# Designed miniproteins, single chains, continued (3), part 77

Each design is a single chain, and the fold is of that chain. pLDDT is the mean over its residues in the fold that is shown.

## One batch from the design tools (miniprotein)

Design m10672
Fold by ESMFold2-Fast:
Structure m10672 (fold): chain A 71 residues (1-71)
Amino acid sequence: SSSEEAADRGGTLAAIYAGQGDVERGAAAGRKGVEAAEDKELAKRTLLRGAQSAERNGDLATAEALRRGAE
């Protein structure tokens, strides 16, 4: 859906910024993805699923950015 696509774009930017050491900017990118989505609850769930995947891969910075973006 377009809401999942908005969340995925925000999540991708969150991972890039978190990978550069900027978790705060990553969280902001995730939040912008949620704000752009028509179904904000679906977008938040999409970010949280991304956070779970990042955590499984040991990418704790990305997981934190995505969880904060979903707030």
Scores: mean pLDDT 85

Design m10673
Fold by ESMFold2-Fast:
Structure m10673 (fold): chain A 70 residues (1-70)
Amino acid sequence: MKYVVQVEDDGNLIVYDTDTGKIYRLSRKELAELLGTSQSTVSRAINRAKPGMNTFEIAGNEVTIVKPIK
C-alpha cells in the first residue's frame, strides 16, 4: 500500500491512505500499528527523513514522509 505522512508536530502525523482516500491524524505508535511494524521503525524513518518529501519502504508499504522546509 502507499501512504503519505505529513509531520506536523512532535508525535502528531497526518496520514493519507492512497488506497482508500482516507486521512487520519495518528501518533507514531498508531501509524506503526497501521503499517504492521514497530514504533521504533516508524520513529527512525521520520527522524532520518530530510526536509521536504522522502519515500521509504516500511514493512512492504511505500511511505512518503513530508517534513517542513525552513
Scores: mean pLDDT 78

Design m10674
Fold by ESMFold2-Fast:
Structure m10674 (fold): chain A 58 residues (1-58)
Amino acid sequence: SLDDEALAKKLTPTDALAAIMMYHAGESQAEIAEFLNKRGYNLSPADVARILRVMGLA
């Protein structure tokens, strides 16, 4: 969806790559959200699931 795409576009390429690597390493959406939120984002685990779906991962 357009809203999910807009949410994913908030990530820098470096942070997007980190999220993808964490997903492939078996990290949960909650763990990925905590990592990104420490870097200045304000994302729920549900938001991370939407971002990963836009990237074709979930």
Scores: mean pLDDT 84

Design m10675
Fold by ESMFold2-Fast:
Structure m10675 (fold): chain A 80 residues (1-80)
Amino acid sequence: SERELLDQVLRLTAELLRARGRDDAAERVEATLAIEDLDERIARFTELLRETMASMSDAERQAFLAELQARMQRLVAELS
C-alpha cells in the first residue's frame, strides 16, 4: 500500500541519515511515523528533509542524494 511504501521510505531515510552521523535528523524523520494523516506525514517529512539538506555541504548533499536515490531504486525494484 501507499502507507507501507511511505513507511519504508521514511525508515530508509532515517537509516541513511544515521549512517552520516545525523542522529537528531534521523530521530525527527522517524517521529513522523507517529503521524496518522498521510498528507501531514508527507508534508512534515518533506520539511525535515529540506531543512536537513540545507544544513549540508554541497559534497555531503550530493553523496546523500545519490545514496538515497540508489536505495529507493532498489526498494522499488523489490516491490515490482
Scores: mean pLDDT 84

Design m10676
Fold by ESMFold2-Fast:
Structure m10676 (fold): chain A 99 residues (1-99)
Amino acid sequence: SSDVEGAAKFLALAMKLNMSEEEIQRLIELITKTLGLTPEQVREAIRRAKELASQELSRKQIIEMIKWLRDYFRDNAELMSQLLKLILKWGKKEVEELG
């Protein structure tokens, strides 16, 4: 489902940008609550996120993931706040290119 894909992309981005394990766990809890994911869907999202985070992603691919996540989670202020924190951790210059 799109919800599992959204969760996987968000978690992959957090992992790729070196969020702590505690911060990632809090993000998992927030995403699970927001999307109403089952335990099976959470396990699948984490599995996909680890696979995606293990890949060498280009700057263009990371920007595309961020834009997808902005569109998908636009109506959730808490998730948008977490996404902004990740983008700022990645770099101020990259935030400017996102608009």
Scores: mean pLDDT 82

Design m10677
Fold by ESMFold2-Fast:
Structure m10677 (fold): chain A 57 residues (1-57)
Amino acid sequence: METTVTRTPFPTLEEALAAMLEETERLKADPSVADFEVEVVRQPDGGYVVETTVTRE
């Protein structure tokens, strides 16, 4: 099993939420994914990061 964490920065909450939705649908459709978590994290500078954690078999 291997766990990968990916962080992608976005300037607005709207863009981060759209990216979170797209990643969630992509990971739900991937049969090699054992578990995943997609989270939007607000940064201290006012930006946003979409953090995707994926565990594969």
Scores: mean pLDDT 82

Design m10678
Fold by ESMFold2-Fast:
Structure m10678 (fold): chain A 74 residues (1-74)
Amino acid sequence: SKKLEEIKKKIEEAVEKQKAGELSDGEAAGLIGKAAGMDDTSVANLQQSVEDHGIPAETVAKTLLTHLEQKAEE
């Protein structure tokens, strides 16, 4: 799936930048959510959850990629 590969690349780039110290977990989660096609309200809710629960950007990426891959197979 060409669109899924493009989304994966953007998510991987956001996680890589966070690991390099260029982005916080919340900033990376925002980019990951946008790449996954989430609206601004959903992205804001995701960023708040990351801040409130201390969720690593890598965990956010894994969760959203798994969800997108599951939807692509349905």
Scores: mean pLDDT 81

Design m10679
Fold by ESMFold2-Fast:
Structure m10679 (fold): chain A 94 residues (1-94)
Amino acid sequence: AVTITLTDKVLAASETYTFTVEVRGPPEVVLVVKANWSKGPPQTQVAQLDESATVTFTFKAPLDSLVTSVTATAVPRSDGNQVLATATAKVTHL
């Protein structure tokens, strides 16, 4: 089975936020990572994984905006409509 590890975070306000996602499972997946903000549209980044991997994503904050949550979703490369695993980290600000 595909497993995603993504942990809730307590963060100070910053212009950039870094999230580390661990994925274990099938060799051919696309990891879709979405950052949700208090103001402005969600930002999405993707990584193609041939095997289990730990991937780091960096997001630039919109003006006057705080990251509220990050969702990581693994889908097969053959079928982007099938969700193999999902994990959401809640972000709390100091």
Scores: mean pLDDT 81

Design m10680
Fold by ESMFold2-Fast:
Structure m10680 (fold): chain A 101 residues (1-101)
Amino acid sequence: MPVLELTPELAALLGVEASRLTLEEAIRAFIESLGLYDEALDRPAPQSALADLLTYDEATRTIHLSDELAALTGRREAPLSQLDDLIRALLFALGAREVAP
């Protein structure tokens, strides 16, 4: 599985101590930090340090990106079913790098 190396700033935003995470762990930490999803509750979590950067519309099941994140990803919105792909794109845009394990 690919391993990502995080910048210190990105690690702090995700609330993680490790500078290296698997891609799945990094995506999960990002989702948890955004408050978009809670695995234990199987629903979007309401509170996150990054929640202001993303909003979720339950009626359309669509994630809306702030103008800053839209500029980084080239996307203004994404369906919830593409959340993992969107988070992956955001991690790389924010400076995460894929390294050998």
Scores: mean pLDDT 66

Design m10681
Fold by ESMFold2-Fast:
Structure m10681 (fold): chain A 93 residues (1-93)
Amino acid sequence: MKEELEKKVEEAAEEAAREETEVVAPELPTEEEREALFKGRFEGYLYLGKVVLERYLNKSPKPSLEEQRKLHEEALEIAEKVYKELLEEEAKR
């Protein structure tokens, strides 16, 4: 059961990341930057989905508005960090 939910979270994260990347991608100058953005967004959405799944499995109450803001901020921080790391790796090549 948990494995099925984890797969659904991964699929949702990939779809959301792809959709957002398509909206922003026309303004990005290189294919490497577009791929880095997609991977960063995917990790951010995956983190958010995994936290929601854990709360659901633990029968935890719905997160407060303040907790929701914090989760979104953490997801964005993860997305930005992955994006920067991938661009730095390309710059080293």
Scores: mean pLDDT 74

Design m10682
Fold by ESMFold2-Fast:
Structure m10682 (fold): chain A 72 residues (1-72)
Amino acid sequence: MIERARALAERAERLGDEKLARDALRVRSTIENARVLEAKGNTEDAQMALDAAKKRLRELEERVRRLEAEAE
């Protein structure tokens, strides 16, 4: 998942959309924080954060895909 968010940020940067790249990096940070919460035994908050990050990642991936199609 972290690699997906990183790849998405790189794709957004290639499109010149710096804001979208930052949003993707924010999702990466959320996933990293969820891992920290899980390690501390805060499993419920970790799962909620991970689910929110997965939903956001899908939304950003769809947006990047649409922008890439428009660039062709």
Scores: mean pLDDT 82

Design m10683
Fold by ESMFold2-Fast:
Formats: sequence, structure tokens, C-alpha cells
Structure m10683 (fold): chain A 79 residues (1-79)
Amino acid sequence: MDPLLVELEVKAPSDVEPGSKVIAEAFVGDELSVVSEGLVDENGTAKLRVPVYEDSRIKISVVKKDGTVELLDERDVKA
């Protein structure tokens, strides 16, 4: 089946610097797999393009300067 490309937009917390990495993860069984990456822009927004083959729950997280990962949002996406 052809994947659908879904654009997801998320706001980063005010303590996150522009250029910080944002990751989108989807569950494959019981394990989260990174399916897309983006960067926080100057307005604190990140845009991710996620390939989706089936209905999926997408977790969006930011990687902070200290290497910690913070969950920003969860989205249900339909293929």
C-alpha cells in the first residue's frame, strides 16, 4: 500500500531553544520507533512529515539540551 504523508505541527515549551530536535514516534507492537524528525523554528514550532500506512498513534517529543526527551503531544492519525 502507498503511504500517506501526514504533516504534524507542534509547539515546543518556552525553555526549548530554536534548532532543538523534535521526533515523531509510532508504536510498532509494544515498542516506539522514530518515524520522523524535525527542528524547532524561531517561533517555537516544529513541523514533521510522517509516512503512515495504517491508523497510528503518533507521539511527538523534543530532545532538550541536556539530552532529556520530553513528550509534547500525542496524535491519532488515519491512513
Scores: mean pLDDT 77

Design m10684
Fold by ESMFold2-Fast:
Structure m10684 (fold): chain A 80 residues (1-80)
Amino acid sequence: MLEELVEKAREVLRRIDEIQADLDAGKISVTEARRRVLEVGTEVAKLLKKYDKMGLEPPPEIREAFRRVSELMRKVRELA
């Protein structure tokens, strides 16, 4: 159960890396990058809410996913 949430956070981090790499390489548009970041951000928000409902502190992987999604969202907004 908790291990599944941590694995989901690791998958989110891999997807963030892919979005950043594709955007930096010009393989995707800023509009497409924004759409993908919003999808990933929704998944991170659900993970955070799950830990909050359990009264547990999110592990570093989930906090890092939130931090990196927020950073990428800011970067994409600046480019748009």
Scores: mean pLDDT 83

Design m10685
Fold by ESMFold2-Fast:
Structure m10685 (fold): chain A 71 residues (1-71)
Amino acid sequence: MSGHGPSLLVFENVKSVEEAIKYAQNLGRGGPSRGIITVDSDELRKKIEEALKNVKTGSTSYLASDRVTVV
């Protein structure tokens, strides 16, 4: 039992698809393997969700859409 609980990284007030992709690509690179992205518009949320379906996290075993929740 390592002293590490499950880690979750929150990316608040993301303003662009590019910013969301950059954060998702850094997920799992020796840090948290799951993330939450918050956005201020439904249109941006949809664009980010679509983009993340084709992006891998820093843990190359997983697509960003499997490891990141957009709200």
Scores: mean pLDDT 72

Design m10686
Fold by ESMFold2-Fast:
Structure m10686 (fold): chain A 91 residues (1-91)
Amino acid sequence: MRRLRLLALVNKEELEEEARRLLEEAERELERALLEEGLAPPDEVEKTIVKLEKPTDEEILAVGREFHAEVQALRASGEEEVYLSGTLVLG
């Protein structure tokens, strides 16, 4: 199964809705770009929003590393094909 995973990090609750819209826009734009290149679109898209109040650079990097490790574990397990992943940081 072809899966796209997108992560957004927000520093306040009000940005969660904006992050959701940006992730949906990124999904649409990525699907369009894939189709323009003659590639198949993903079968599933998973969008994750993480809220961290006043995050340090280390906290932001830790969230990104955890997300990356999860994507790599999925690829390595053979349980799911993850073709693409992306991150957004808002705040």
Scores: mean pLDDT 70

Design m10687
Fold by ESMFold2-Fast:
Structure m10687 (fold): chain A 86 residues (1-86)
Amino acid sequence: SSEEYRKEVRELVERAEEAIRRGDVRAAAEVVEEAIRRGLLPAFLNIVEMLLEAGLLEEVVALLPERVAREVRAAAELEELGRAIR
């Protein structure tokens, strides 16, 4: 269970990295939705951080359902705050 969970988190993060490298905002949005739907919080948080670094957050958010977009923005604000106060 723990090993399967770690593998699922890793696979989702790798899929997000690949989408971001290609500038594929649709694929990135799909991976974000999947992370939330599957309750994979570590993958979700890592993906939001990668989207912020790539400058793709707002483009991805525009493709998400409103409830999901709100969760992504909240996570992004916390990540940016954490970076600002390090």
Scores: mean pLDDT 85

Design m10688
Fold by ESMFold2-Fast:
Parts: structure tokens; C-alpha cells; sequence
Structure m10688 (fold): chain A 89 residues (1-89)
């Protein structure tokens, strides 16, 4: 799997997790992606080939833990899968 394929799959998992924790969201996928980018700046830096991968992974695992605590275990799985994909970079 290429680095670009890993990044794209990770991005899709993060967007899906954000969608799951916002079940009443009726806006566009583009707006949802914009919200996700603003929420996960350390992940964005890693996807753009910048920043510290460890910080991005920490942000995703913290998001997964919070999602589980708030009753969104499926969203947590998506954050954990995104972290696994990025760890292969």
C-alpha cells in the first residue's frame, strides 16, 4: 500500500468517526471534512507530510477513548484504524 493510499484511508476513517458522533448532522460531506480538519490539527499536519507522527497518533487514540466513554464504540474503532494506517507511514 502506498503512503498516499494509507493517508487517504486514514482520512476516510476519521471523517466516518466524526459523522458517527454527530448523527443529526445534515450538512455536506465537504463541511464535515472541514470540521474534522479543524478538530484534528496534528493529524492534518501528518497527512500534509509535516509534523510529528507520534502527536497525530496520540490525538487519534485520545479521540477513540473519548468516543468510547461517550457511547460511540464504532467511532472509536474508526479512530483506532486511522491511527494504525498512519503508523505504517
Amino acid sequence: MSKEELKEKARKHIIEAVRIINPDYTGSDEELERVARATFPLVVETLEGKGDLVNALFQLYLAARIAKQNGYPEAAKHFEEAAKLLSEL
Scores: mean pLDDT 80

Design m10689
Fold by ESMFold2-Fast:
Structure m10689 (fold): chain A 65 residues (1-65)
Amino acid sequence: SSEVAAMILAIGELLDVGLRTGRVELEDGRIVITTGEPTPENLAKAREVAARVEARTGVEVVVRE
């Protein structure tokens, strides 16, 4: 599904920006990213990843603290 593709893309992009802790989950047709260390820098990086994945896939991507 497009949601599974979005999840895989999100995981890859998070790893590329150094966010290796936390989770990526599929909840009710959207992707939820949770960082293991929710610093302002890590949250900003996660939000940039979320915006890019959403733009490419059309799947909603949100960041949880």
Scores: mean pLDDT 83

Design m10690
Fold by ESMFold2-Fast:
Structure m10690 (fold): chain A 81 residues (1-81)
Amino acid sequence: SAAARRPREVRTGTIVGKTEEQVLKAAAVLSEYGLVERFIERGEKTMTLQLRPVDDELLEEAIKKASEYAEKVEVETEVHE
């Protein structure tokens, strides 16, 4: 069936830490939850990752856990129609 085009959601996670080790630990948590689709870029104390499409509940749990290791974990969702 030719259903109407479904919007495509792209999620980007940005991790900011006080140390490189904090950023790597937070990224490891996201990886353990199976959320990391692609590495985008890394700074001295920052990392940006493209995240896999997962349920909002799993995403929220992973962000809360990763935030225990880093100063900030932000997720930006872009919807492309």
Scores: mean pLDDT 78

Design m10691
Fold by ESMFold2-Fast:
Structure m10691 (fold): chain A 60 residues (1-60)
Amino acid sequence: APPASAAQIDGAALAVVTALANGAAGTEEEMLKTLEAAGFDGEAVRARAAEARAAGVLLP
């Protein structure tokens, strides 16, 4: 379902943004590979994470 898919992508993007904020820059590609293996669209997750960072969205 579109709402579930969007929420899953947002959750994965939040995890990526949080890891990068904690200084895990080198693991972004590894996280995206793991997500792709789990059936996520890695490009969509990367795009969402980039949008969140560019928009200055604060993580809860």
Scores: mean pLDDT 64

Design m10692
Fold by ESMFold2-Fast:
Parts: C-alpha cells; structure tokens; sequence
Structure m10692 (fold): chain A 79 residues (1-79)
C-alpha cells in the first residue's frame, strides 16, 4: 500500500518508520523483515517529498543514520 498524505506529513510517524526500517535491515531472518523494509522505505522515500520541512528532515536523518545500500539509493534519487 502506498503511504498516505497523513503519514508522510507526521514527523512522529516518519521517525517510527525509520526505526522499523532499521530493525528490518538488522533482522533479515525475521519473516516480517522483507515486508517491513518495503513498507517503511516507501514511507521514508515519500516523506522526502513532503511539504512539511520537519518530516523531510526526519526522513533524511533516519535514512542517513541507517546508511544501507537501499537508503543511500533513495537519498541519491532525492538529491
């Protein structure tokens, strides 16, 4: 499911998505990890295009902090 406008404009929701993404990347053996990566990364990428500068900052901070190849690819596309 695509991220909602409400989700991408809420800095708390975006921060939680960053934590979910970090967990999924660190725990690939968890049967929910693949879906967790797909869902949280989609929300973080969409949040980089948010009209709320606070959510953009949170999404960028989380993607930079995690720093995996998928997160780096999203940041490169947003630049």
Amino acid sequence: MAPTEEQINNPVVVRVAGHEYAYAVANPEDPRAAEGIRRSLALLERALSSSNPETVAVAREELERIGDPRARAVLARAA
Scores: mean pLDDT 81

Design m10693
Fold by ESMFold2-Fast:
Structure m10693 (fold): chain A 63 residues (1-63)
Amino acid sequence: SVSDEEWITGVATTLRHIAEKKGVSPKELVDNKDPELQRAIDAMRAAGASEKAIEEGIKKATS
């Protein structure tokens, strides 16, 4: 069982990793609706991540 706290960290870490790999800021990746980020979020949602955990993870990565 994965907690919301673990999902928040997972979302933030995944977003930062994709941004670093692509040489863009985390905020730019979100604003541009990057397809790789969208696929990663969809996979996390399918694995049980709540919308709240996804939103909080994005906020942590883009702050």
Scores: mean pLDDT 86

Design m10694
Fold by ESMFold2-Fast:
Structure m10694 (fold): chain A 116 residues (1-116)
Amino acid sequence: SLRELILRALDLMGEMARRIGDEDLAAYVEEAKRQIEAAKSIEEQLEILTEVVAEIMRALGLHEDYIREVEERVRAAKSPREQLAILLEALREIALILGDDDTAKRLDELLREVES
């Protein structure tokens, strides 16, 4: 399910955060997972994930125009599956910025599952 792919992506981000010693990122991802588990619809889950991705990008110092472009691409997407694909691409880019090629590769594998 799309929900399972979202939770797997957040698990990968949490594991990466712990490996690099970013305790704040690890705690933020665990809270995001709890919010997604409590969400009653895929639309609500994707809205939460969009906010999580935007906040991580801000914490990394990415420009607000770029973050807004990602948010607008998610809003313009024609389906929940397309929204998740955009968000998984963004998480992969975050992993690459943080220098974790293994997490980036695993996120790319999830992206291919969404696109199948």
Scores: mean pLDDT 88

Design m10695
Fold by ESMFold2-Fast:
Structure m10695 (fold): chain A 120 residues (1-120)
Amino acid sequence: SMEFEELFKELEKLLKELEEKGKAEASLRRLPGAVEVSWKDTKTGESGSSVLDLNMLKTAVFSLYVKLAIVYEVEEKDKEKAEEYIKKAAKLIAEYSSVKISEEEAYEKLKEFIEKVKKE
């Protein structure tokens, strides 16, 4: 599946970027129609493993976009990179949501969420 391969490559890229920021360590193992993710949070020391099908992979990529947006906005103070990841998250949720939400509406909601995270 081209969709699975594209999301797999994106997951790999996002996990590598988080590792470069010292936020996580992860390894990926390809399975038929799925990927096994083994991860460790370097800040908390928590670890886990999960087998992700296509729908779980979409959710994982979305969650990593949001996590990177927070890292860039709050810790790196890189507003341009934070904005890039907010837009990617908004596009992904608009494209794959079973309930029709516009990319613009998703973007505004994500922007509000990140501003709340900055204050807490």
Scores: mean pLDDT 82

Design m10696
Fold by ESMFold2-Fast:
Structure m10696 (fold): chain A 81 residues (1-81)
Amino acid sequence: ALSEMDELTRQFVIDYLKALADKYEKQGNIEEAAYYRLLAAVLSGDEEEAERIVNWLKSRGLGDVAEELLKKAREDAELTR
C-alpha cells in the first residue's frame, strides 16, 4: 500500500524509479525497465499507467511476465506500509 511519506519524499522516490526505468529501457533491459515503471505507478496510485505498462509488455509477447511484475510491484509497495 502507499506509505506515510511527505509529498517531496514520495515524488523523489517516484522520479528516481522512473529515471531507473528509462535507463534500463535504453539498455534494452525491458523487464527491469517495466518493473521500475510499474513500481512507480503503484506507489503513485496511477492504475491507468500500471494498466498501460502491462498492455505494453503484452504487446511485446511478455504477458505472463507483465502479470508477475505487477504482482511483485504491488507486494514491494505494500512492504513500505
Scores: mean pLDDT 78

Design m10697
Fold by ESMFold2-Fast:
Structure m10697 (fold): chain A 83 residues (1-83)
Amino acid sequence: PDLEAARAALEAAVRAARPDADITVELTELPDGLVRVRITAGDARLEFVVDLRSRVIVAGRATGAEPLLALADLGPGLRALFA
């Protein structure tokens, strides 16, 4: 998987939604073809796990007053992970 391309795409999507926020995007490879994605923008946080073999989101959690990203905004990042 192209973790750097995925990170860049996710950071761009978050920046478009939260232009003035401090943004952190962290991707961690896990055993069995899983990748953990952690996104923080200000006080909002989105964390999910992607299964690269089945190309699905296995688990996810969002915190903060407003949703950080729509599912459609994850598309470019997920394509980079599944490449």
Scores: mean pLDDT 74

Design m10698
Fold by ESMFold2-Fast:
Parts: C-alpha cells; structure tokens; sequence
Structure m10698 (fold): chain A 85 residues (1-85)
C-alpha cells in the first residue's frame, strides 16, 4: 500500500496529537512532516526522512529502522542512504 504525501502528513500529525506517543516517536513525526513539506515526491520524502532519522536515533535503533523501511517497501536507494549515514 502506497500512502499519498497528504496521508503521510496526516498520519504524522496524528502521532503528534497522541499524548501516549514517546518523545522519539514525536520527533520522527516532526521530521516526516518537514520532509513531506520540503519534498514534492514520495521518493524525496522517504530519502530525506531516512537520512534525517538516521542522524537522530542511536546506532542500535538504526537496524530496527532499516528493518521497518524494508517491511513498508521503501526504495532500496533510501535504505542504502540510511546505511551509508
């Protein structure tokens, strides 16, 4: 299932409105909104988000993030960019 840019922004805003969400989850949601607002394409959003997320999370959590990107069917170039970061 491919989410539209607008659906991604809406999902991220939903996370920010959730009082039970962790600060790291809210930080990821803020980063996703910023990536979506500055990039017109889903590929651009995924790449910008992946690179930004890799810089904010501990090394142990990077592998979990990579597994999640592979699970949702992210572009291999995005996965490679995160691994190179």
Amino acid sequence: MTLSREELIAAAREVLADPSASESTKQAARLLIAAAETNPSLEGIERAFAVGAASLIPAADVEAALARLEEIGADQAVIDAVRAA
Scores: mean pLDDT 63

Design m10699
Fold by ESMFold2-Fast:
Structure m10699 (fold): chain A 89 residues (1-89)
Amino acid sequence: MSVEELLKLSAEYYRKAKERLAAGDYRGALEYALLAKAYYEVAKANRPELLPEALARARGLAAAIPEERWREEAERLLAELEEFVKSLE
């Protein structure tokens, strides 16, 4: 998988997370936001071989974050990724 493919997937999951957040699906928003960040960080490091570990970590974090924090964490992650996603347009 190329760095450009990783960045494209990051942007795609960012959009899905934003859609879920708008729909009130905070769990879905958090899960997609963490996946978007995982793809972005692997691309930024230029280490595609780390992708399976990064995705596993993202899923683990989604499971570990308590329900009362899902919205807050999703919003924070999306804000961090917003500048990156805008740079792709």
Scores: mean pLDDT 83

Design m10700
Fold by ESMFold2-Fast:
Structure m10700 (fold): chain A 74 residues (1-74)
Amino acid sequence: KLEEIEAALPEIEAAPEEQLKTGLQVALLALERGVDVEEAEYLVKVIAEILGLNEEELKELEKEAKKIVEEKLK
């Protein structure tokens, strides 16, 4: 699982910015749901680094993911 994401790193690094943003949101939602936690944590780190997000920006995205999970997912 985690190794598959690591093997896909070159493709992730070459991905369009919009696709990276979507992937980051999906990974944050997975973390809040407690699904594929190790893979999601790794993806969040990799994509945030590629996009140049600071801690404040990442924390805001995490807050939005928490709200979505609390309101619509359980």
Scores: mean pLDDT 73

Design m10701
Fold by ESMFold2-Fast:
Structure m10701 (fold): chain A 85 residues (1-85)
Amino acid sequence: SELDKKRKEALDIAKDMVEHYKKTGLPPILYMDFRSKPLSNLSDEEKKELLLLQMVRTARDLLQDASPEELEKVLKEIKKLVDEA
């Protein structure tokens, strides 16, 4: 179904973001103000928090037509991926 494709896409993007974080030590998506401190000034906990936030935003956007129960299942999987990173 279309929803199954969107769920797979959201999880595949999440896995790619975690792999990027593992390789670089940095979240792949960070909108920095030109006046903001470098990402390197964040703690590891803050970096993981930003990673989770970007992954959650992406999943919610892709799954905007999904039921709350289906979205929650994907968000739990995303949280697990970040915790294992």
Scores: mean pLDDT 75

Design m10702
Fold by ESMFold2-Fast:
Structure m10702 (fold): chain A 74 residues (1-74)
Amino acid sequence: MSFEELFELALAHLEKLIEKMKTLPKEEQVKLAKILIEQLDELLEYIKKNHPDAKEAIEKVEKKKAELEEIVKE
């Protein structure tokens, strides 16, 4: 399995997770969003270190992180 294939699969699962999170009370959404932001920061560092040419993957992670940061912003 290539990095790109694994990344797209993980991204699809993350998108479904975020959709499910939005059905929870806001306090739970904020808690889970903070955890996911931390995990995405680790993933972003990994990609930048090991796959610096994967600009599209980096952009997609940054966009998902921004979406989660909007959930935390209240």
Scores: mean pLDDT 80

Design m10703
Fold by ESMFold2-Fast:
Structure m10703 (fold): chain A 85 residues (1-85)
Amino acid sequence: GSLVFTVKKEGLPEVSVSVDASTTAKDAVSSILSKLGLPQELQNDLLSYLKNQLSLDLNSPASSAADQIKSGLSSVGFTVTVSVS
């Protein structure tokens, strides 16, 4: 199966990212942040924040981490919707 993350934040374009349900949480988040056009340094900072402050297991499957990804990005001002396809 696939997960579709729809992500928006004021000042950035709305993006939708489809990932395989077995893709790592790290790769899912990186795909979202890259599609948003964020610089690599900011992507690294956000991944570090999600791992260290919110205890997101970056090596877990995206399907298992979907709610944590949603909550984590929401905590830094993103609006996130997750759907299964």
Scores: mean pLDDT 83

Design m10704
Fold by ESMFold2-Fast:
Structure m10704 (fold): chain A 95 residues (1-95)
Amino acid sequence: VTSLHYRIIKASIKKDYKSALLYLKELKKIVIEEYFSPQVYLIALGALGEVAEAIGNTELLSKIKSYDGKRYPSKNELLQLFDEAIDALKDAISK
């Protein structure tokens, strides 16, 4: 999971949206398969934040930052954030 987070950060900084999309989809799969892991959820939120910042999606970034450790997203809320980030990356790739 940490390795995927690092790959997402690297791809996002490089503006390699295709690689970021691939790694984000893999991280989403891990989140779906977990019952509950605070570490996985925090890593997922961090990865989503890096993607939102890289594409300049201020609204998505603000939503992610609302989970500041005092409130964790539900699994469904986290998966919705993944879907929003995936769609935004697809839009960035498509122009």
Scores: mean pLDDT 77

Design m10705
Fold by ESMFold2-Fast:
Structure m10705 (fold): chain A 90 residues (1-90)
Amino acid sequence: MSKLSKSDQLYLEGLGLAIKGEYDKAIELVKEAVKIDEKKSIYLVNLALVLIHQGKLDQAEALAQEAAKSKDPDSQEMAQRLLALIAQRK
């Protein structure tokens, strides 16, 4: 891959922090990435998936709810699927 955008860099840093257990900072970086590029609402969905895998269901639910408000239909659909998955795990 060639150059990453600022939005992409913040998203990747956020994912790395989530893997290390730095969940609050990870969420803030990914939300900043989406504010810089509104087309990247899928990044909220991807972070929510990581949080589900690590058992952080409440934080994953909050991100999925935010992604469900996106104007992007694919992000909305994926967010609704994540909310259903989270409900099954609670």
Scores: mean pLDDT 83

Design m10706
Fold by ESMFold2-Fast:
Structure m10706 (fold): chain A 70 residues (1-70)
Amino acid sequence: MSAADAGMAAGAAASAGGAPAEEAQRNGLKHSRGTDDVAATAGARAAAQAAAEGDSEKALNYAKQMGEDS
């Protein structure tokens, strides 16, 4: 559950950061599908990094909310 959620969040955040939707989703799916629990953390970090390219403050706020909400 958490790994899948992190992967989906990573794809969505990357897309919001300016990456193409398809490419962002493919990246998120790759991290959630073909990897272990460590990828959940890596995916969340990648999402924050990708979103930071467009909005660092909102990206961090969203990542924190996801961690607390989950």
Scores: mean pLDDT 52

